# Designs tried in a protein design run: designed miniproteins, single chains, continued (5). Part 17

Each design is a single chain, and the fold is of that chain. pLDDT is the mean over its residues in the fold that is shown.

## One batch from the design tools (miniprotein)

Design m16565
Fold by ESMFold2-Fast:
Structure m16565 (fold): chain A 72 residues (1-72)
Amino acid sequence: MAEEEEMIKRVKELEERAQKLYNEGASVEDLAAIELGVAVDLVTARNQGFEKVAKEAEKALDKVRELIDKAE
């Protein structure tokens, strides 16, 4: 359970960081770096069968991608 809990925490922190960076006028490159981090966690969660982590990562990934589209 420790690995799954750590991944959920990391995904949530990445989502919060993306929102903060967007609000501060960060570059698309900064947001894309966070997108990559979330995508890696999503792939790992799916491979390990961590359903809760995968759902949180999918939500975070969708949000980060939406922020990138707006930051163009």
Scores: mean pLDDT 82

Design m16566
Fold by ESMFold2-Fast:
Structure m16566 (fold): chain A 113 residues (1-113)
Amino acid sequence: SLDKVKEEIKKILEETYQKIIELLRNALSDRPELAEKYIEEMRKVYEEALKKIDSAKTPDEIKKVVDEFYKRVLEILQKIREENPDLPEEVFQEMYDLILEAVEKAKELIDKY
């Protein structure tokens, strides 16, 4: 059912979101106020994606939400990278890999529906 696909996609996005937040808090542990600002921006993107998934009426609409989520998260990560050039490359690579894996996994679930 479409509802089952929505539940599984939401779980993928939630798990990925939590991992990204943990990585950001750890990387910016010396800058907790800045970390919370970025986390709040990420939370807004995440919550908007969940709302759009709930309102989606087709698998294709869910796929579109997943693509939009990916693009918006990448934009935030690029800004964080630009504003914090002292952070290791590995931190951003880990976040990019997590987001890409989540999107690929989500699309595979949608395509199987």
Scores: mean pLDDT 88

Design m16567
Fold by ESMFold2-Fast:
Structure m16567 (fold): chain A 67 residues (1-67)
Amino acid sequence: MEEELQKKIDELEEAIRKARTARLQPPVDQLMAEAEANGMEVDEVIQKLRELSAQVDAELARALAEG
């Protein structure tokens, strides 16, 4: 029983990871293009990436809580 539950958790975790990557890819690509065009500092890019990561994580957590 616990083994089956753990397997489902692992599958969900992998699905979340894939969904997170898919949701992050477009805004990350946009951020990198914007950083290149505007000459953003590395520290600013890192902060923006952290914000995007947190936003996607919050969106995924919300979707899971609603489902």
Scores: mean pLDDT 76

Design m16568
Fold by ESMFold2-Fast:
Structure m16568 (fold): chain A 65 residues (1-65)
Amino acid sequence: SPLDKILEEAERAYKEGLSKLDMVQRLVDLGAELKLDPETMIRVARIVLEHSPEEAIEELKKLKE
């Protein structure tokens, strides 16, 4: 699933200590490569901006459902 790739990248990038803005850029760029729809990419960006790293990972897991 494209969202599985987004989740894996988010977990990797949070471990690297990326800022929220750099995280949004990385996940949006990956989402574009995976041809995710704009609405899903907006939801991913919002999750990252509005949550702590741990909470963002849990919200991204729910987004796959």
Scores: mean pLDDT 83

Design m16569
Fold by ESMFold2-Fast:
Structure m16569 (fold): chain A 90 residues (1-90)
Amino acid sequence: STKNRLLLLVHVIAASSEVHLVEEMLKKKKLSKEQLEEAKKILEEERRDLRDLAKRHSSDLSPKEKQLVEEVLKEIEETIRKLEQEIEKL
């Protein structure tokens, strides 16, 4: 449905924005261990929610929108790995 499609796309935009914010904070190299762990937790929760929504509503999406969802999920995974690497250094 159009409503389910819109909900999923809004969640994609929100998740992408959160990834961008975390990446910018990582570049500044001023995050404490607790802040790195909290950022990781937030992204892991966003990844779970986005995967669940995509599984339920993927049939409502165009091929380009499905690609956008997959790209955002990949960006979340890559940012989580970077956060894990920074935590291990502390």
Scores: mean pLDDT 83

Design m16570
Fold by ESMFold2-Fast:
Structure m16570 (fold): chain A 85 residues (1-85)
Amino acid sequence: MEEARKELEEALEKAENHLTLAAIYIGQGDAERAQEALEKAREALEKAKELLKSNPELGPEFEDKIRKLEKALEQLERELEKVKA
């Protein structure tokens, strides 16, 4: 459980960092680097969701943060499509 909490925290930090980079690249009009950052953020979020599925007792601590990062990912993906258009 403690190991899973640490891995969840690390995965969420990684996701947040990549989402931040994606937002910066979108602002610069760099669609290629933005897409790479979003792919890495998605991978980190998937890992966090897998850890949560294996450790459902951590849900109340992490589910809100995961949901917020998932929404941020979806919004940035839509913004990236506008930059490509």
Scores: mean pLDDT 84

Design m16571
Fold by ESMFold2-Fast:
Order: sequence, then structure tokens, then C-alpha cells
Structure m16571 (fold): chain A 80 residues (1-80)
Amino acid sequence: SEELERKAKLVIEEAKKLSADPNVTDEDIRRFAQTLVDSFSEEELEFIIEALTKYAKEHNDPLLQKLVEALREELERRRA
């Protein structure tokens, strides 16, 4: 869906800003992941995680890979 693609693109752009910040911490990454899980539905989160995973792998971005791991962990906590 175009709406899901738009939401994924917005999240990737915000994640890129986080990745560009030299002062970003693991706690900042976790907080961002928590905010995303609280802000989107499960269907939207699955689509966003898949899109972000693909982007992180294609661009070899270790911070974005770490964010994907944090997002999956926070989504599992929401489901539990």
C-alpha cells in the first residue's frame, strides 16, 4: 500500500538522522524503537521493520541494523 510505503520512508529518513548523529547512544536507539512500536500498528511495524532491514543491509549501516534488532525486541515485548 502507498500509505505503508510512505510511513516506512518517513521512518527510514528519521533513522538516517539518528545514524548521522555522532552522540547517539544505545539508549537513544532503544528509545526510538520504543517510540516507533508505540506509534504504529503491528501491520505497519512489520512493513517498516522489513523496509528498514532491507535498507540497512543494502547500505551496510551498523546503527540501522542495531535499530532493527531493537525494533524486533520491542515488538516482541508488545506482543507478550
Scores: mean pLDDT 84

Design m16572
Fold by ESMFold2-Fast:
Structure m16572 (fold): chain A 74 residues (1-74)
Amino acid sequence: MLSAEEAEERATELQRQTMAAMRANPEQVMKILDEARAQYDELVANTEDVRAQILIGASLGVLEMHAWVILKSL
């Protein structure tokens, strides 16, 4: 089980790594996003704190918006 602070740190790092992968491989953005969603599901499953769940959801939302921007440019 993760604390709210640990969940925030892990979600932030996952967000940064995933955004970098999307920038490097824009043609694979949907595959990268799907892989990230699986990792976010694991974070949510290991968190009981509502604040941490909100932070994880917000982090995933940023990735979804970033993927949408890339797809719109194609």
Scores: mean pLDDT 81

Design m16573
Fold by ESMFold2-Fast:
Structure m16573 (fold): chain A 100 residues (1-100)
Amino acid sequence: MESQLQAQIEELQKQIEELDEEIRRRGEGDAELLVKRGQALSQLGDLLDQLGKTDEAIAYYERSAEDYRKAAELYKDDEIKAGVAEIAAAVNELVVKKLK
């Protein structure tokens, strides 16, 4: 059993919980918070997939893609930031499709 990997998972879960509360307080209008949560969700998905928890990993990748899609729409007046978020969402969506 790998205590280091479990500690990384717990740290990401706490980060996501903190971001969930901040997004809840500010509403879903903060694209930068959505990008930060999307990134943490994707990283957690990667670690869970490495542990063979594929179904759980899929759920986190799907949540990550949703956050990046919302961020891209909020960045609609910034083509570069919107494009980067759209690519991140598409990558997570493709990972989900490959794992299902």
Scores: mean pLDDT 85

Design m16574
Fold by ESMFold2-Fast:
Structure m16574 (fold): chain A 81 residues (1-81)
Amino acid sequence: GPAPLTLTAPDEVKVGEKITVTVSGASGPVTLRLYDENGELLEEKTVSDGTAEFTATKPGTYVLVAEDGDSVAAKTIKVTE
């Protein structure tokens, strides 16, 4: 079936670069959470349909999770030096 929540983010960024996240198809406010490779929550933001920015200060594998009231989407982002 169609996925109502779409999460768009880069697959790979460098340390200190902005991670621009675009959310579309949300049924309401979306909570965005950025986790490190150990599962530690680094940042939380709330957005409607639109964009948010995160910055990674260390290299590693990060997981971005987007949740609205009806849907969940996740994306893995690799941060390099």
Scores: mean pLDDT 78

Design m16575
Fold by ESMFold2-Fast:
Structure m16575 (fold): chain A 116 residues (1-116)
Amino acid sequence: LEEFEKKVKEITESTVEKVEQLLADKKNGEEINMVLIETNQKVLELFREGIRQGLDPRELLRIVNKTTRELKDKLIELLRKSDFSEESKRELEHQVEVWEMYLQAEIKRIQDEALK
């Protein structure tokens, strides 16, 4: 489990760094959204691999939920501190919320299948 938690943190830290750089470079929301999609794919692959290795799906879910919540909070904070317009900030905050909902739905589906 420590190895799993470390790998999830490495993914989320990489995502923060990429988004921070994109915000500094004044890149559009599409590029930020692509980073979020890539993050979801990596987290979901890691979650499935953890289940395949015989790790407890409930413990994996706890770790993923904690680390992705921390990621969401950091992303929203970075976005609010950015020089983007209030309208652009609202749109990007909405994209982060949709990202979290999608990830949570996929994780729940995988967990429900693993616990049967």
Scores: mean pLDDT 80

Design m16576
Fold by ESMFold2-Fast:
Structure m16576 (fold): chain A 80 residues (1-80)
Amino acid sequence: SADRIADLAQQLSPEEQAQLKELLGELKKRLADIDLSTEEGLKKAIEIIKELLEELVAKNPDNKVLQKLAEETIKELEEL
């Protein structure tokens, strides 16, 4: 649920928020050459988002809030 993702994001510490901002910056760079108006472009974008979230979780194995945020986000992406 998008509401659940928003609620989890509000629970983030300043350090966790900084990691999300870094992820969003990397996402912006990787999506720059992708056409999101096409089905193929959208699928490629979803895979990039999943990869970045998996990397974020791997870097923060003891951070349960980031782990739950990533799990809920991946679930919403898989339901698209």
Scores: mean pLDDT 78

Design m16577
Fold by ESMFold2-Fast:
Structure m16577 (fold): chain A 97 residues (1-97)
Amino acid sequence: MHKEKAKELLLEMVEEAAKRNKAEPAVVEEAKAKIDGLIDEVIEYYKNANEEEKEELEKEEKEVEELLREARENGDKDLEKQAEAALEAIKAAKEEA
């Protein structure tokens, strides 16, 4: 579920950016393909992380949570979606590990 939510949030961000910039369909499809690969890489990295790497990932998760809070306080919808997507990807990796 978290993996699907992360993908959905990132896809919404790409579609909103494409709509604002009237991007070519090919550019949008390329961006969507990169999102799938990025989320899978995050999940794989968490599964293979050693104890030291897991400590660094916990620190990064906390930083993303802080970014989400700041984005919500400042009304930065783009940053809010990015932080939510990152958190959902991290949760997906932890759940699948």
Scores: mean pLDDT 74

Design m16578
Fold by ESMFold2-Fast:
Structure m16578 (fold): chain A 111 residues (1-111)
Amino acid sequence: DDERKKLEALIQQLEELVERILDLVRNGKADPSSVDQIAEEFLRVGEEIGHILGQLHPRLAERVGRIIEELKTKLAAAKSNEEKLAHLIAAANRISGLAHQAITMARLEIE
C-alpha cells in the first residue's frame, strides 16, 4: 500500500513535468538551462518510478529502465531543445502507462 501511494505520487510528478514541458513549447521558452533542468528532474522521477516498480513488478521495472536508458541516448543525440522536449514527452507517456498498468494489476489482486 505504501509503495502504491509513492508510485501514484511519482506519476503525478511526471504529469506535472509534462505540463511544464508543454508550457515551455507554447511560450517559446525552451532555452538550454530550462530544458536541462527539466530533463534532470525527469530522469530522477523516472528512476524513482523504476525503483518502486522493482518492488511491485520486476518486469515492468526492467521496461522503465530500458526507456530511461533510451531517453538518455536520445537526449544526448538531440539537435534542438524542441527535440529534447519531444523525447521527454514520449518517454513520460510510456513510463506513465507502465506505472498505471502496475497499479491496475495490484488492484485486481485485492478481493
Scores: mean pLDDT 82

Design m16579
Fold by ESMFold2-Fast:
Structure m16579 (fold): chain A 102 residues (1-102)
Amino acid sequence: SEFQEIAEEALKKLDPEQQRYVEGFVNGEDDEVTRRVGRRIEEELKELVLELNEKLSELVHNEDWDGAVELLREKLKEAKTPLEYAIVAILAIELAVVKEKA
């Protein structure tokens, strides 16, 4: 899966604590680390998250999986901070699950 490849590449840019945050978020865990990092993402990257969710939702609704892969690969190349890599990893993991169930 190309989404799994993107997720693995993004996760390699993260330290073990940051990787643990991504795993916890994807699994729906509500621990202190997940809440703390989630608040930072909402505060610092709210606009990016909203834009990505809107564009990815449109692409997924139209079954444009190639477009979703391309968008996430572009955002992976543009990412400069651990929080940005974490967002790309989370979205790639979630879309891999959605595509497998489609």
Scores: mean pLDDT 80

Design m16580
Fold by ESMFold2-Fast:
Structure m16580 (fold): chain A 77 residues (1-77)
Amino acid sequence: SEFEALARERLDLWLEQGLGLPPYEPARAAEYLARLEAVLAEAEEAYAKDPSVSQSQLEGARVAAAALRAAIEAAAA
């Protein structure tokens, strides 16, 4: 569907631009998730130390993490 194609394209762009990772591959899903969770943990720690860090950026990372987890679970089923 169009929404699935756009969601996938946005995920691939987010991984490349946000994490410096190559395009999403199911075989590398665990690696991408581990990197995403590490970045999210760093962002949460930074926000706790300095609340001037954008809350919207942290929320965006959480939404992306949830979407990636859902995609990995769907692929594993």
Scores: mean pLDDT 62

Design m16581
Fold by ESMFold2-Fast:
Structure m16581 (fold): chain A 62 residues (1-62)
Amino acid sequence: MARDRAIAETGARQGGAQAVAAAKALGLPTATISGESPNTKGTAVAVGDDVTADVTANGVTV
């Protein structure tokens, strides 16, 4: 659903930014941020300056 996907994408972007900042500050090669709500969850993984985000809302992954 378009609305659920937009919410999921926003969560992933926010989580990704936090993960990158944490990885740089702590010298960690990888940081993962996860958040969930009913039918919506997001996971963002940061490696150095790169971020990969998988976010699912009602079965829609971005």
Scores: mean pLDDT 48

Design m16582
Fold by ESMFold2-Fast:
Structure m16582 (fold): chain A 97 residues (1-97)
Amino acid sequence: SLEELEKHRDELVKLVREITGVSEEQARAAVDAAIDELKASGKVLTEEQIDLRLERNFTPEEREKLREFLKGYSPEIRDAAVRALEEARVLKLAEEK
């Protein structure tokens, strides 16, 4: 649920920072953007779509950490995590250039 997403916001921010190395401010912005996009679209990514995005955008080590973290979470939290991580990675790559 959306309330469950907001309860896990700080955990998602911590995960995004650990995987991508962005600042806390950037991680919070990415998580907030992901939650807002999910609220606006009403469409949650399927397990297959999540797996495809993880394979496309993350290293094997990052995927192992993400699968373990997301293992007990609802589809909405998994969707928000993947979207936030993708956004944060774009921000990190822009900073490094």
Scores: mean pLDDT 76

Design m16583
Fold by ESMFold2-Fast:
Structure m16583 (fold): chain A 101 residues (1-101)
Amino acid sequence: MELLEKAKEYFEKGKEYFEKGDYEKAIEEYKKAIDILVNELGINPWNPDPEKEDREALRLLGETLKNLGEAYKKLGKEEEAKAAFETAEILYKALGDEEGL
């Protein structure tokens, strides 16, 4: 899916900014990936269905939320970091992969 590839591109850009220490730009790119996955692909991050939804898209959303949480934590945004990690945990639990958190 073209949208999934575009979400992957934003996720990779976010990781590049994170590795460079530009956590604010990393957050912007991660949010763009999340917007595609949630609003354009229709994933509900609070009620994911791995039997009906693309497992690769669900995994990418989980990884993106985990990395978003790490970036928020680097900026001292503890409440936003916690929300991102909790949402990622829901996705990993749905995938049977709680060990990723």
Scores: mean pLDDT 82

Design m16584
Fold by ESMFold2-Fast:
Structure m16584 (fold): chain A 66 residues (1-66)
Amino acid sequence: SMMREMALEEMYRYAKAAAQTLLDAGESPAVARAFALWAARETGRAKGIPEEEAERVAEEAFADVL
């Protein structure tokens, strides 16, 4: 659905921003990945998206900033 697509896009954008901010600050990839996952999970939880789907979105977003 359109609402689900918008939720996934928002999760991706927040996860990507979190990872990019930490990498730009000189943090390790492991720390950046952890924050991307946290951002996706928090956004997904608010919108009723399952945790496993939030994890997939976070991994995709993190890969895109490496």
Scores: mean pLDDT 86

Design m16585
Fold by ESMFold2-Fast:
Structure m16585 (fold): chain A 99 residues (1-99)
Amino acid sequence: EEREKERELVNRDIATRLRMVGVIWEYELEIEKNKDDPEKVAEIRKKATDEVYRLALEQIDIDLELGLITPEQAAERRKKVEELRKAGKDPQEIFDLVV
């Protein structure tokens, strides 16, 4: 009946988590490759943090739709990922907050 919508939401959950893992993996690889260039490292970190932030917001929405968190918990998580992004924290910290 409505299982098709549920299946699509579960597929989005899996896909979003896998995409975040991919971003973190690529981030670690690029940092290692450019470790002797602080300017490039800063650019790579900002790009990865922005991408993980976007995926983290999508993941929070999925968790809310799946009934895994309350609207209040979703609002708190959104605030925390925004704080981590503004602080220039490692993208892994944003990933850990939503996974």
Scores: mean pLDDT 81

Design m16586
Fold by ESMFold2-Fast:
Structure m16586 (fold): chain A 72 residues (1-72)
Amino acid sequence: EDKEIIEIAKEAVKKAEEGDKVEGVLEGIRKLGELDPERGKKAAEAMEKDENKEKLAEGEYEIFKRLVERAE
């Protein structure tokens, strides 16, 4: 489970660094929802608030980077 989450985080960070930070992070959150539907639904509900969408992506990007680093 944790390994799959880390793989998703790696892909999200890579895609974000290639130029689409918001889309990369959103893809990561979507894939997390497939592994943990409860967490995925909460993230999707937060993203319904378009006002916070970009801010959420910035914060989640840093969290994903930390997950990748922690995985080693």
Scores: mean pLDDT 70

Design m16587
Fold by ESMFold2-Fast:
Structure m16587 (fold): chain A 80 residues (1-80)
Amino acid sequence: SLAAQIAELEAIREKAREAVAAPSAREAAEALASAEPEASEEEKEEGIKAASSLPLEVVREHARRVAEAADRAIAALKAA
């Protein structure tokens, strides 16, 4: 349903915002991985390991873009 799609995007946005506020690259990566419900635990672990090797600000910048993309998608669905 439309409501379910919006709720899923709102959950992604919330996790992305948690990642922006995270004190470490690993915690930011873990928050972002939590937003990917279709990713396997193995894929999430690989993603977290890769992202945790990056500077924290790089991971936070990616998280900001994910949150912005979710905001735009929510606005588009509500306008439809």
Scores: mean pLDDT 82

Design m16588
Fold by ESMFold2-Fast:
Structure m16588 (fold): chain A 101 residues (1-101)
Amino acid sequence: MIKIENSPKELEGKAGEIVEVESRIINTDGKKVRLNLWKKNLKTGKEEYLDSTILPPGENIQKFLIKLPEEEGEYEIYDKGISEDGNENKGNKTILKVLPK
Protein backbone atom coordinates (compact mmCIF):
# COMPACT_ATOMS: atom_id res chain seq x y z
CA MET A 1 0.00 0.00 0.00
CA ILE A 2 1.24 3.49 -0.90
CA LYS A 3 0.06 6.56 1.05
CA ILE A 4 1.03 10.09 0.04
CA GLU A 5 0.47 13.26 2.13
CA ASN A 6 1.37 16.75 0.93
CA SER A 7 2.25 19.62 3.27
CA PRO A 8 1.22 22.37 3.65
CA LYS A 9 -2.48 21.96 2.69
CA GLU A 10 -2.60 25.64 1.68
CA LEU A 11 0.24 27.90 0.53
CA GLU A 12 0.27 31.58 -0.44
CA GLY A 13 3.07 33.49 -2.19
CA LYS A 14 3.94 36.17 -4.72
CA ALA A 15 4.38 35.54 -8.46
CA GLY A 16 7.91 34.29 -9.23
CA GLU A 17 8.69 33.42 -5.56
CA ILE A 18 10.27 30.04 -4.72
CA VAL A 19 8.35 28.00 -2.14
CA GLU A 20 8.80 24.54 -0.58
CA VAL A 21 6.26 21.70 -0.70
CA GLU A 22 6.83 18.47 1.22
CA SER A 23 5.54 15.02 0.27
CA ARG A 24 5.46 12.24 2.88
CA ILE A 25 5.24 8.77 1.35
CA ILE A 26 4.58 5.51 3.20
CA ASN A 27 5.28 2.58 0.84
CA THR A 28 4.72 -0.87 2.39
CA ASP A 29 4.87 -2.82 -0.92
CA GLY A 30 8.65 -3.51 -0.61
CA LYS A 31 9.33 -1.96 -4.05
CA LYS A 32 10.43 1.46 -5.35
CA VAL A 33 7.89 4.19 -6.19
CA ARG A 34 8.18 7.00 -8.74
CA LEU A 35 6.79 10.23 -7.32
CA ASN A 36 5.62 12.79 -9.90
CA LEU A 37 4.69 16.33 -8.86
CA TRP A 38 1.97 18.13 -10.88
CA LYS A 39 0.39 21.60 -10.93
CA LYS A 40 -3.17 22.36 -12.11
CA ASN A 41 -4.45 25.86 -12.91
CA LEU A 42 -7.91 25.94 -11.31
CA LYS A 43 -9.24 28.62 -13.71
CA THR A 44 -8.14 26.96 -16.99
CA GLY A 45 -7.86 23.30 -15.90
CA LYS A 46 -4.36 23.18 -17.49
CA GLU A 47 -2.05 20.61 -15.88
CA GLU A 48 1.75 20.92 -15.85
CA TYR A 49 4.41 18.41 -14.79
CA LEU A 50 6.88 19.97 -12.32
CA ASP A 51 9.31 17.33 -11.02
CA SER A 52 9.88 13.66 -10.17
CA THR A 53 11.96 11.40 -7.95
CA ILE A 54 12.39 7.66 -7.26
CA LEU A 55 11.92 6.65 -3.62
CA PRO A 56 12.82 3.37 -1.87
CA PRO A 57 10.35 1.20 0.11
CA GLY A 58 9.32 2.40 3.55
CA GLU A 59 8.73 5.90 4.88
CA ASN A 60 10.20 8.78 2.86
CA ILE A 61 10.01 12.59 2.98
CA GLN A 62 10.64 14.45 -0.27
CA LYS A 63 10.96 18.26 -0.45
CA PHE A 64 10.27 20.10 -3.71
CA LEU A 65 11.18 23.70 -4.51
CA ILE A 66 8.52 25.27 -6.74
CA LYS A 67 8.77 28.58 -8.57
CA LEU A 68 5.36 30.25 -8.35
CA PRO A 69 3.83 31.12 -11.75
CA GLU A 70 3.74 34.73 -12.99
CA GLU A 71 -0.06 34.45 -13.49
CA GLU A 72 -2.04 35.28 -10.33
CA GLY A 73 -4.71 32.87 -9.19
CA GLU A 74 -5.37 29.55 -7.51
CA TYR A 75 -3.52 26.33 -8.37
CA GLU A 76 -3.58 22.74 -7.13
CA ILE A 77 -0.25 20.98 -6.41
CA TYR A 78 -0.50 17.19 -6.20
CA ASP A 79 1.60 14.03 -6.30
CA LYS A 80 1.13 10.81 -8.24
CA GLY A 81 2.98 7.78 -6.90
CA ILE A 82 3.56 5.10 -9.52
CA SER A 83 4.65 1.66 -8.26
CA GLU A 84 6.92 -0.75 -10.17
CA ASP A 85 3.81 -2.77 -11.17
CA GLY A 86 2.18 0.37 -12.66
CA ASN A 87 -0.38 1.06 -9.92
CA GLU A 88 -1.05 4.81 -9.50
CA ASN A 89 -1.82 6.45 -6.14
CA LYS A 90 -2.75 10.15 -5.95
CA GLY A 91 -1.83 12.14 -2.84
CA ASN A 92 -3.84 14.90 -1.20
CA LYS A 93 -3.58 18.35 -2.80
CA THR A 94 -1.95 21.61 -1.73
CA ILE A 95 -3.98 24.70 -2.70
CA LEU A 96 -1.59 27.36 -3.96
CA LYS A 97 -2.69 31.02 -4.03
CA VAL A 98 -0.44 33.22 -6.20
CA LEU A 99 -0.51 36.95 -5.38
CA PRO A 100 0.82 39.84 -7.53
CA LYS A 101 4.42 41.03 -7.12
Scores: mean pLDDT 81

Design m16589
Fold by ESMFold2-Fast:
Structure m16589 (fold): chain A 57 residues (1-57)
Amino acid sequence: KKFKSIKEGLKEVAKEFGVEIPEDATVQEILDGVFDYAEKKGIPFEEFERKFKEKVL
C-alpha cells in the first residue's frame, strides 16, 4: 500500500521487523535503527529495501 510520506513507509517496515520507533522520530533516526537492527540480526539491507518498496510503491 502507498504511503503519503517516506517516513510512514519506513515506520511500517521497522514495525514488521520488530524495531520500535518513537512517534516523533526523524527519517534519519528510523534509518539508523533499521541499519543497526539488520546488522545485529544478520538481515541483508536488500531485504529491508524490498519491504520498503512493497509498502511505499
Scores: mean pLDDT 70

Design m16590
Fold by ESMFold2-Fast:
Structure m16590 (fold): chain A 95 residues (1-95)
Amino acid sequence: SMEKLNEEVRKKMEEGYEENKKIAKDFKENPKEFKKYVLKPVTFVDSENKPYTMQTVGYHKDGKFVFYNELENVSEEEKEAAEEEKKRVEEEIAK
């Protein structure tokens, strides 16, 4: 049924939201373990077309945001790019 499909989609979105929130919390509490990653505010749209912002661990590559779980399989050049973004974010926070 259409209603059942919409309910499953909504639950999957909520699960993703909670997982990303946990990763962001872990990054904030253990920054030394995530020194090669960047915490970025990423804006999503909910099921009611309302924007919400979530702190997400990862980095930008070619206009795409790569999440923490994907970073284990990236090249050394991509890890260097993540460290450069981390430095940029830290400089913005220091201002």
Scores: mean pLDDT 54

Design m16591
Fold by ESMFold2-Fast:
Structure m16591 (fold): chain A 73 residues (1-73)
Amino acid sequence: MKEEEKQKLFDKILEKNPDLSEEEKEEVKEGIEALLKVEEYHELARKNPEKREEIEEEAQKFLRELAKEIAEK
C-alpha cells in the first residue's frame, strides 16, 4: 500500500474528529499504521500460502508488542 493511502486515511479520521488532542492524533496514526501492517501480512500470506502459519505468527507478535506499548502509555 502506498504512503499516500496511509496519509489519506489519517487525514479523513482527523477531519471527522477535529477536537482530537495531539496525543490522541498520535494514537490514531499508530493505529492506522498497525492496521496497514496487518493488511500487508495478510497479503503476504496470500502470496505465500506455504509460509502462512509463520507469517501469521509474525503478525500476532507485532500486534502483541503494539498492544503492550499502547497499554503502557
Scores: mean pLDDT 73

Design m16592
Fold by ESMFold2-Fast:
Structure m16592 (fold): chain A 83 residues (1-83)
Amino acid sequence: MLDDLPSTVKVGEKLVIPNAGKLLKKEVRGDVEKYTFENGLEVYFPKGTVELKQEGDDLVLTAKKPGQVVFKEGNKTKSVNIV
């Protein structure tokens, strides 16, 4: 549910993405990491800006440094700014 994500999150805060499912693929493209999940969710972020942890079927993102996180699911894209 990308529409439910905030446009901004502060360093030190956490976002919970429910029912992301299993991590299927982790890719590194230069300074950007891409994670692909079982439900079709893709998460893009600059290295060191976030910590991703699976808690059951949920994905927990902890903001570590300022930057932009891009979430993609099918034809939907949502950007979240870490400030």
Scores: mean pLDDT 81

Design m16593
Fold by ESMFold2-Fast:
Structure m16593 (fold): chain A 75 residues (1-75)
Amino acid sequence: EEVVEALKKSFEATLKSLERLKKIYDPETVEKIAKFTLENFKKLLDEMAKYYGIPKDVVDELLKEFEKRIEEILK
């Protein structure tokens, strides 16, 4: 529970950072940064799921939420 909340808060902070980068960098650069960020979150979430025994359904839901939120920012 606390681990999932911490991951969500970390992701929200990252999304705010990406919104700020959109004002400074071109869309192509922001897209590359967003893809790198998503890959890192996928690896972190997989690692944490194995270590803390997070159910696959919860992991899949978080990944889907992360991908959707990043896509919305890239629009």
Scores: mean pLDDT 79

Design m16594
Fold by ESMFold2-Fast:
Structure m16594 (fold): chain A 59 residues (1-59)
Amino acid sequence: AAPPEVVVPFPRNPPKELRDELGRIFDEARQRIAEGKPWDEVLAEMRRRLEELIARYKE
């Protein structure tokens, strides 16, 4: 019998500003929604940060 393996899979989170912010924003948005936070506010904040992050990343 195999023991109960508790593995929380999450995306690669390298110590880079762009990827770190993107990863945190996305993960935190998911977490807040799961906690019962107003998804509209969470998505608004996430979208704002992602929009700017993507723009900076492209540049």
Scores: mean pLDDT 63

Design m16595
Fold by ESMFold2-Fast:
Structure m16595 (fold): chain A 81 residues (1-81)
Amino acid sequence: MKELFDKMEADPESVLPVLLRSPDEEVRAAALSWLGPNFRPEDLPHLMDVIRHDPSERLREAAREFLEKLGTPEAREALAA
């Protein structure tokens, strides 16, 4: 698990989308948890993909809650769409 986050720190743009599309729900959940303190504006489309397309209701709700807590105008607009 920690090894995956080390890779995300080194190259988040390449690694984050791969982890968020992992067949393992726990890997996807860990990637969402990592986004909390490490969120970048470029990561918003990846969160929207989780909200719209992730097979897990739990992860879709977690991603939505994360955007609501983020509270930026961009996050609010994305949640309204």
Scores: mean pLDDT 72

Design m16596
Fold by ESMFold2-Fast:
Structure m16596 (fold): chain A 60 residues (1-60)
Amino acid sequence: MEEIVLRPLPAGTTLTVPLASGGSLVVTAQADGYQSFEWPADASEEELFAALRAIAEAVA
């Protein structure tokens, strides 16, 4: 999976997506449209791509 497009989330929205490794990808939306992404340092890119795809689908 080469590219995942995320639309802006409503301000104050936090999405948490569990990763197979036991961590989570956390996305927080800010009032100015800024989004922060947090994930475990040891998370694989495959897990991150799967999580981002799940978020993109969830906010469609």
Scores: mean pLDDT 67

Design m16597
Fold by ESMFold2-Fast:
Structure m16597 (fold): chain A 60 residues (1-60)
Amino acid sequence: GLEEAEKGAKEAEEAAAKGDAEKARQYVSISGQNARDGDLPEEERERLDNRGARAVARAK
């Protein structure tokens, strides 16, 4: 659900901050899956996806 999706996004940001782009991408994928499974609104899913994409881009 939402909490799991948000946790995944935070973990992706933390991995990116450590320079681990591969782990960041994995957490972004997990966050997105949890957002879909939790039936979050499109706007909320888009916000989480954007957070993850920025984290991965920053890690590269």
Scores: mean pLDDT 78

Design m16598
Fold by ESMFold2-Fast:
Structure m16598 (fold): chain A 96 residues (1-96)
Amino acid sequence: GDDDLIAEGLKKIEELVKKGDYKSALELAKETIKSIKDPQALLKFVQQTADLLVSKGEYELALEVVMEALKHEKDHSVILQLIGLALRIIGLELDK
């Protein structure tokens, strides 16, 4: 189900990020986002993926992951949390 898809997707994204293949990591993240149906599972996946990209200084790519989730998400609580995440990433980029 969604949990298996998320776990496998995150593992592959972590491997791509470790290799420095951020473009493939972003594309896999976007495809995974489109496939997740549970709003809370989507939020957790996006937070974990964005944190990985931020840890590598890839703030613009982390923002693209959040923006992709915002295009597909309809739950207002999750949308507000995604907006908050985007603002935090922007703040971190400006402080460097």
Scores: mean pLDDT 85

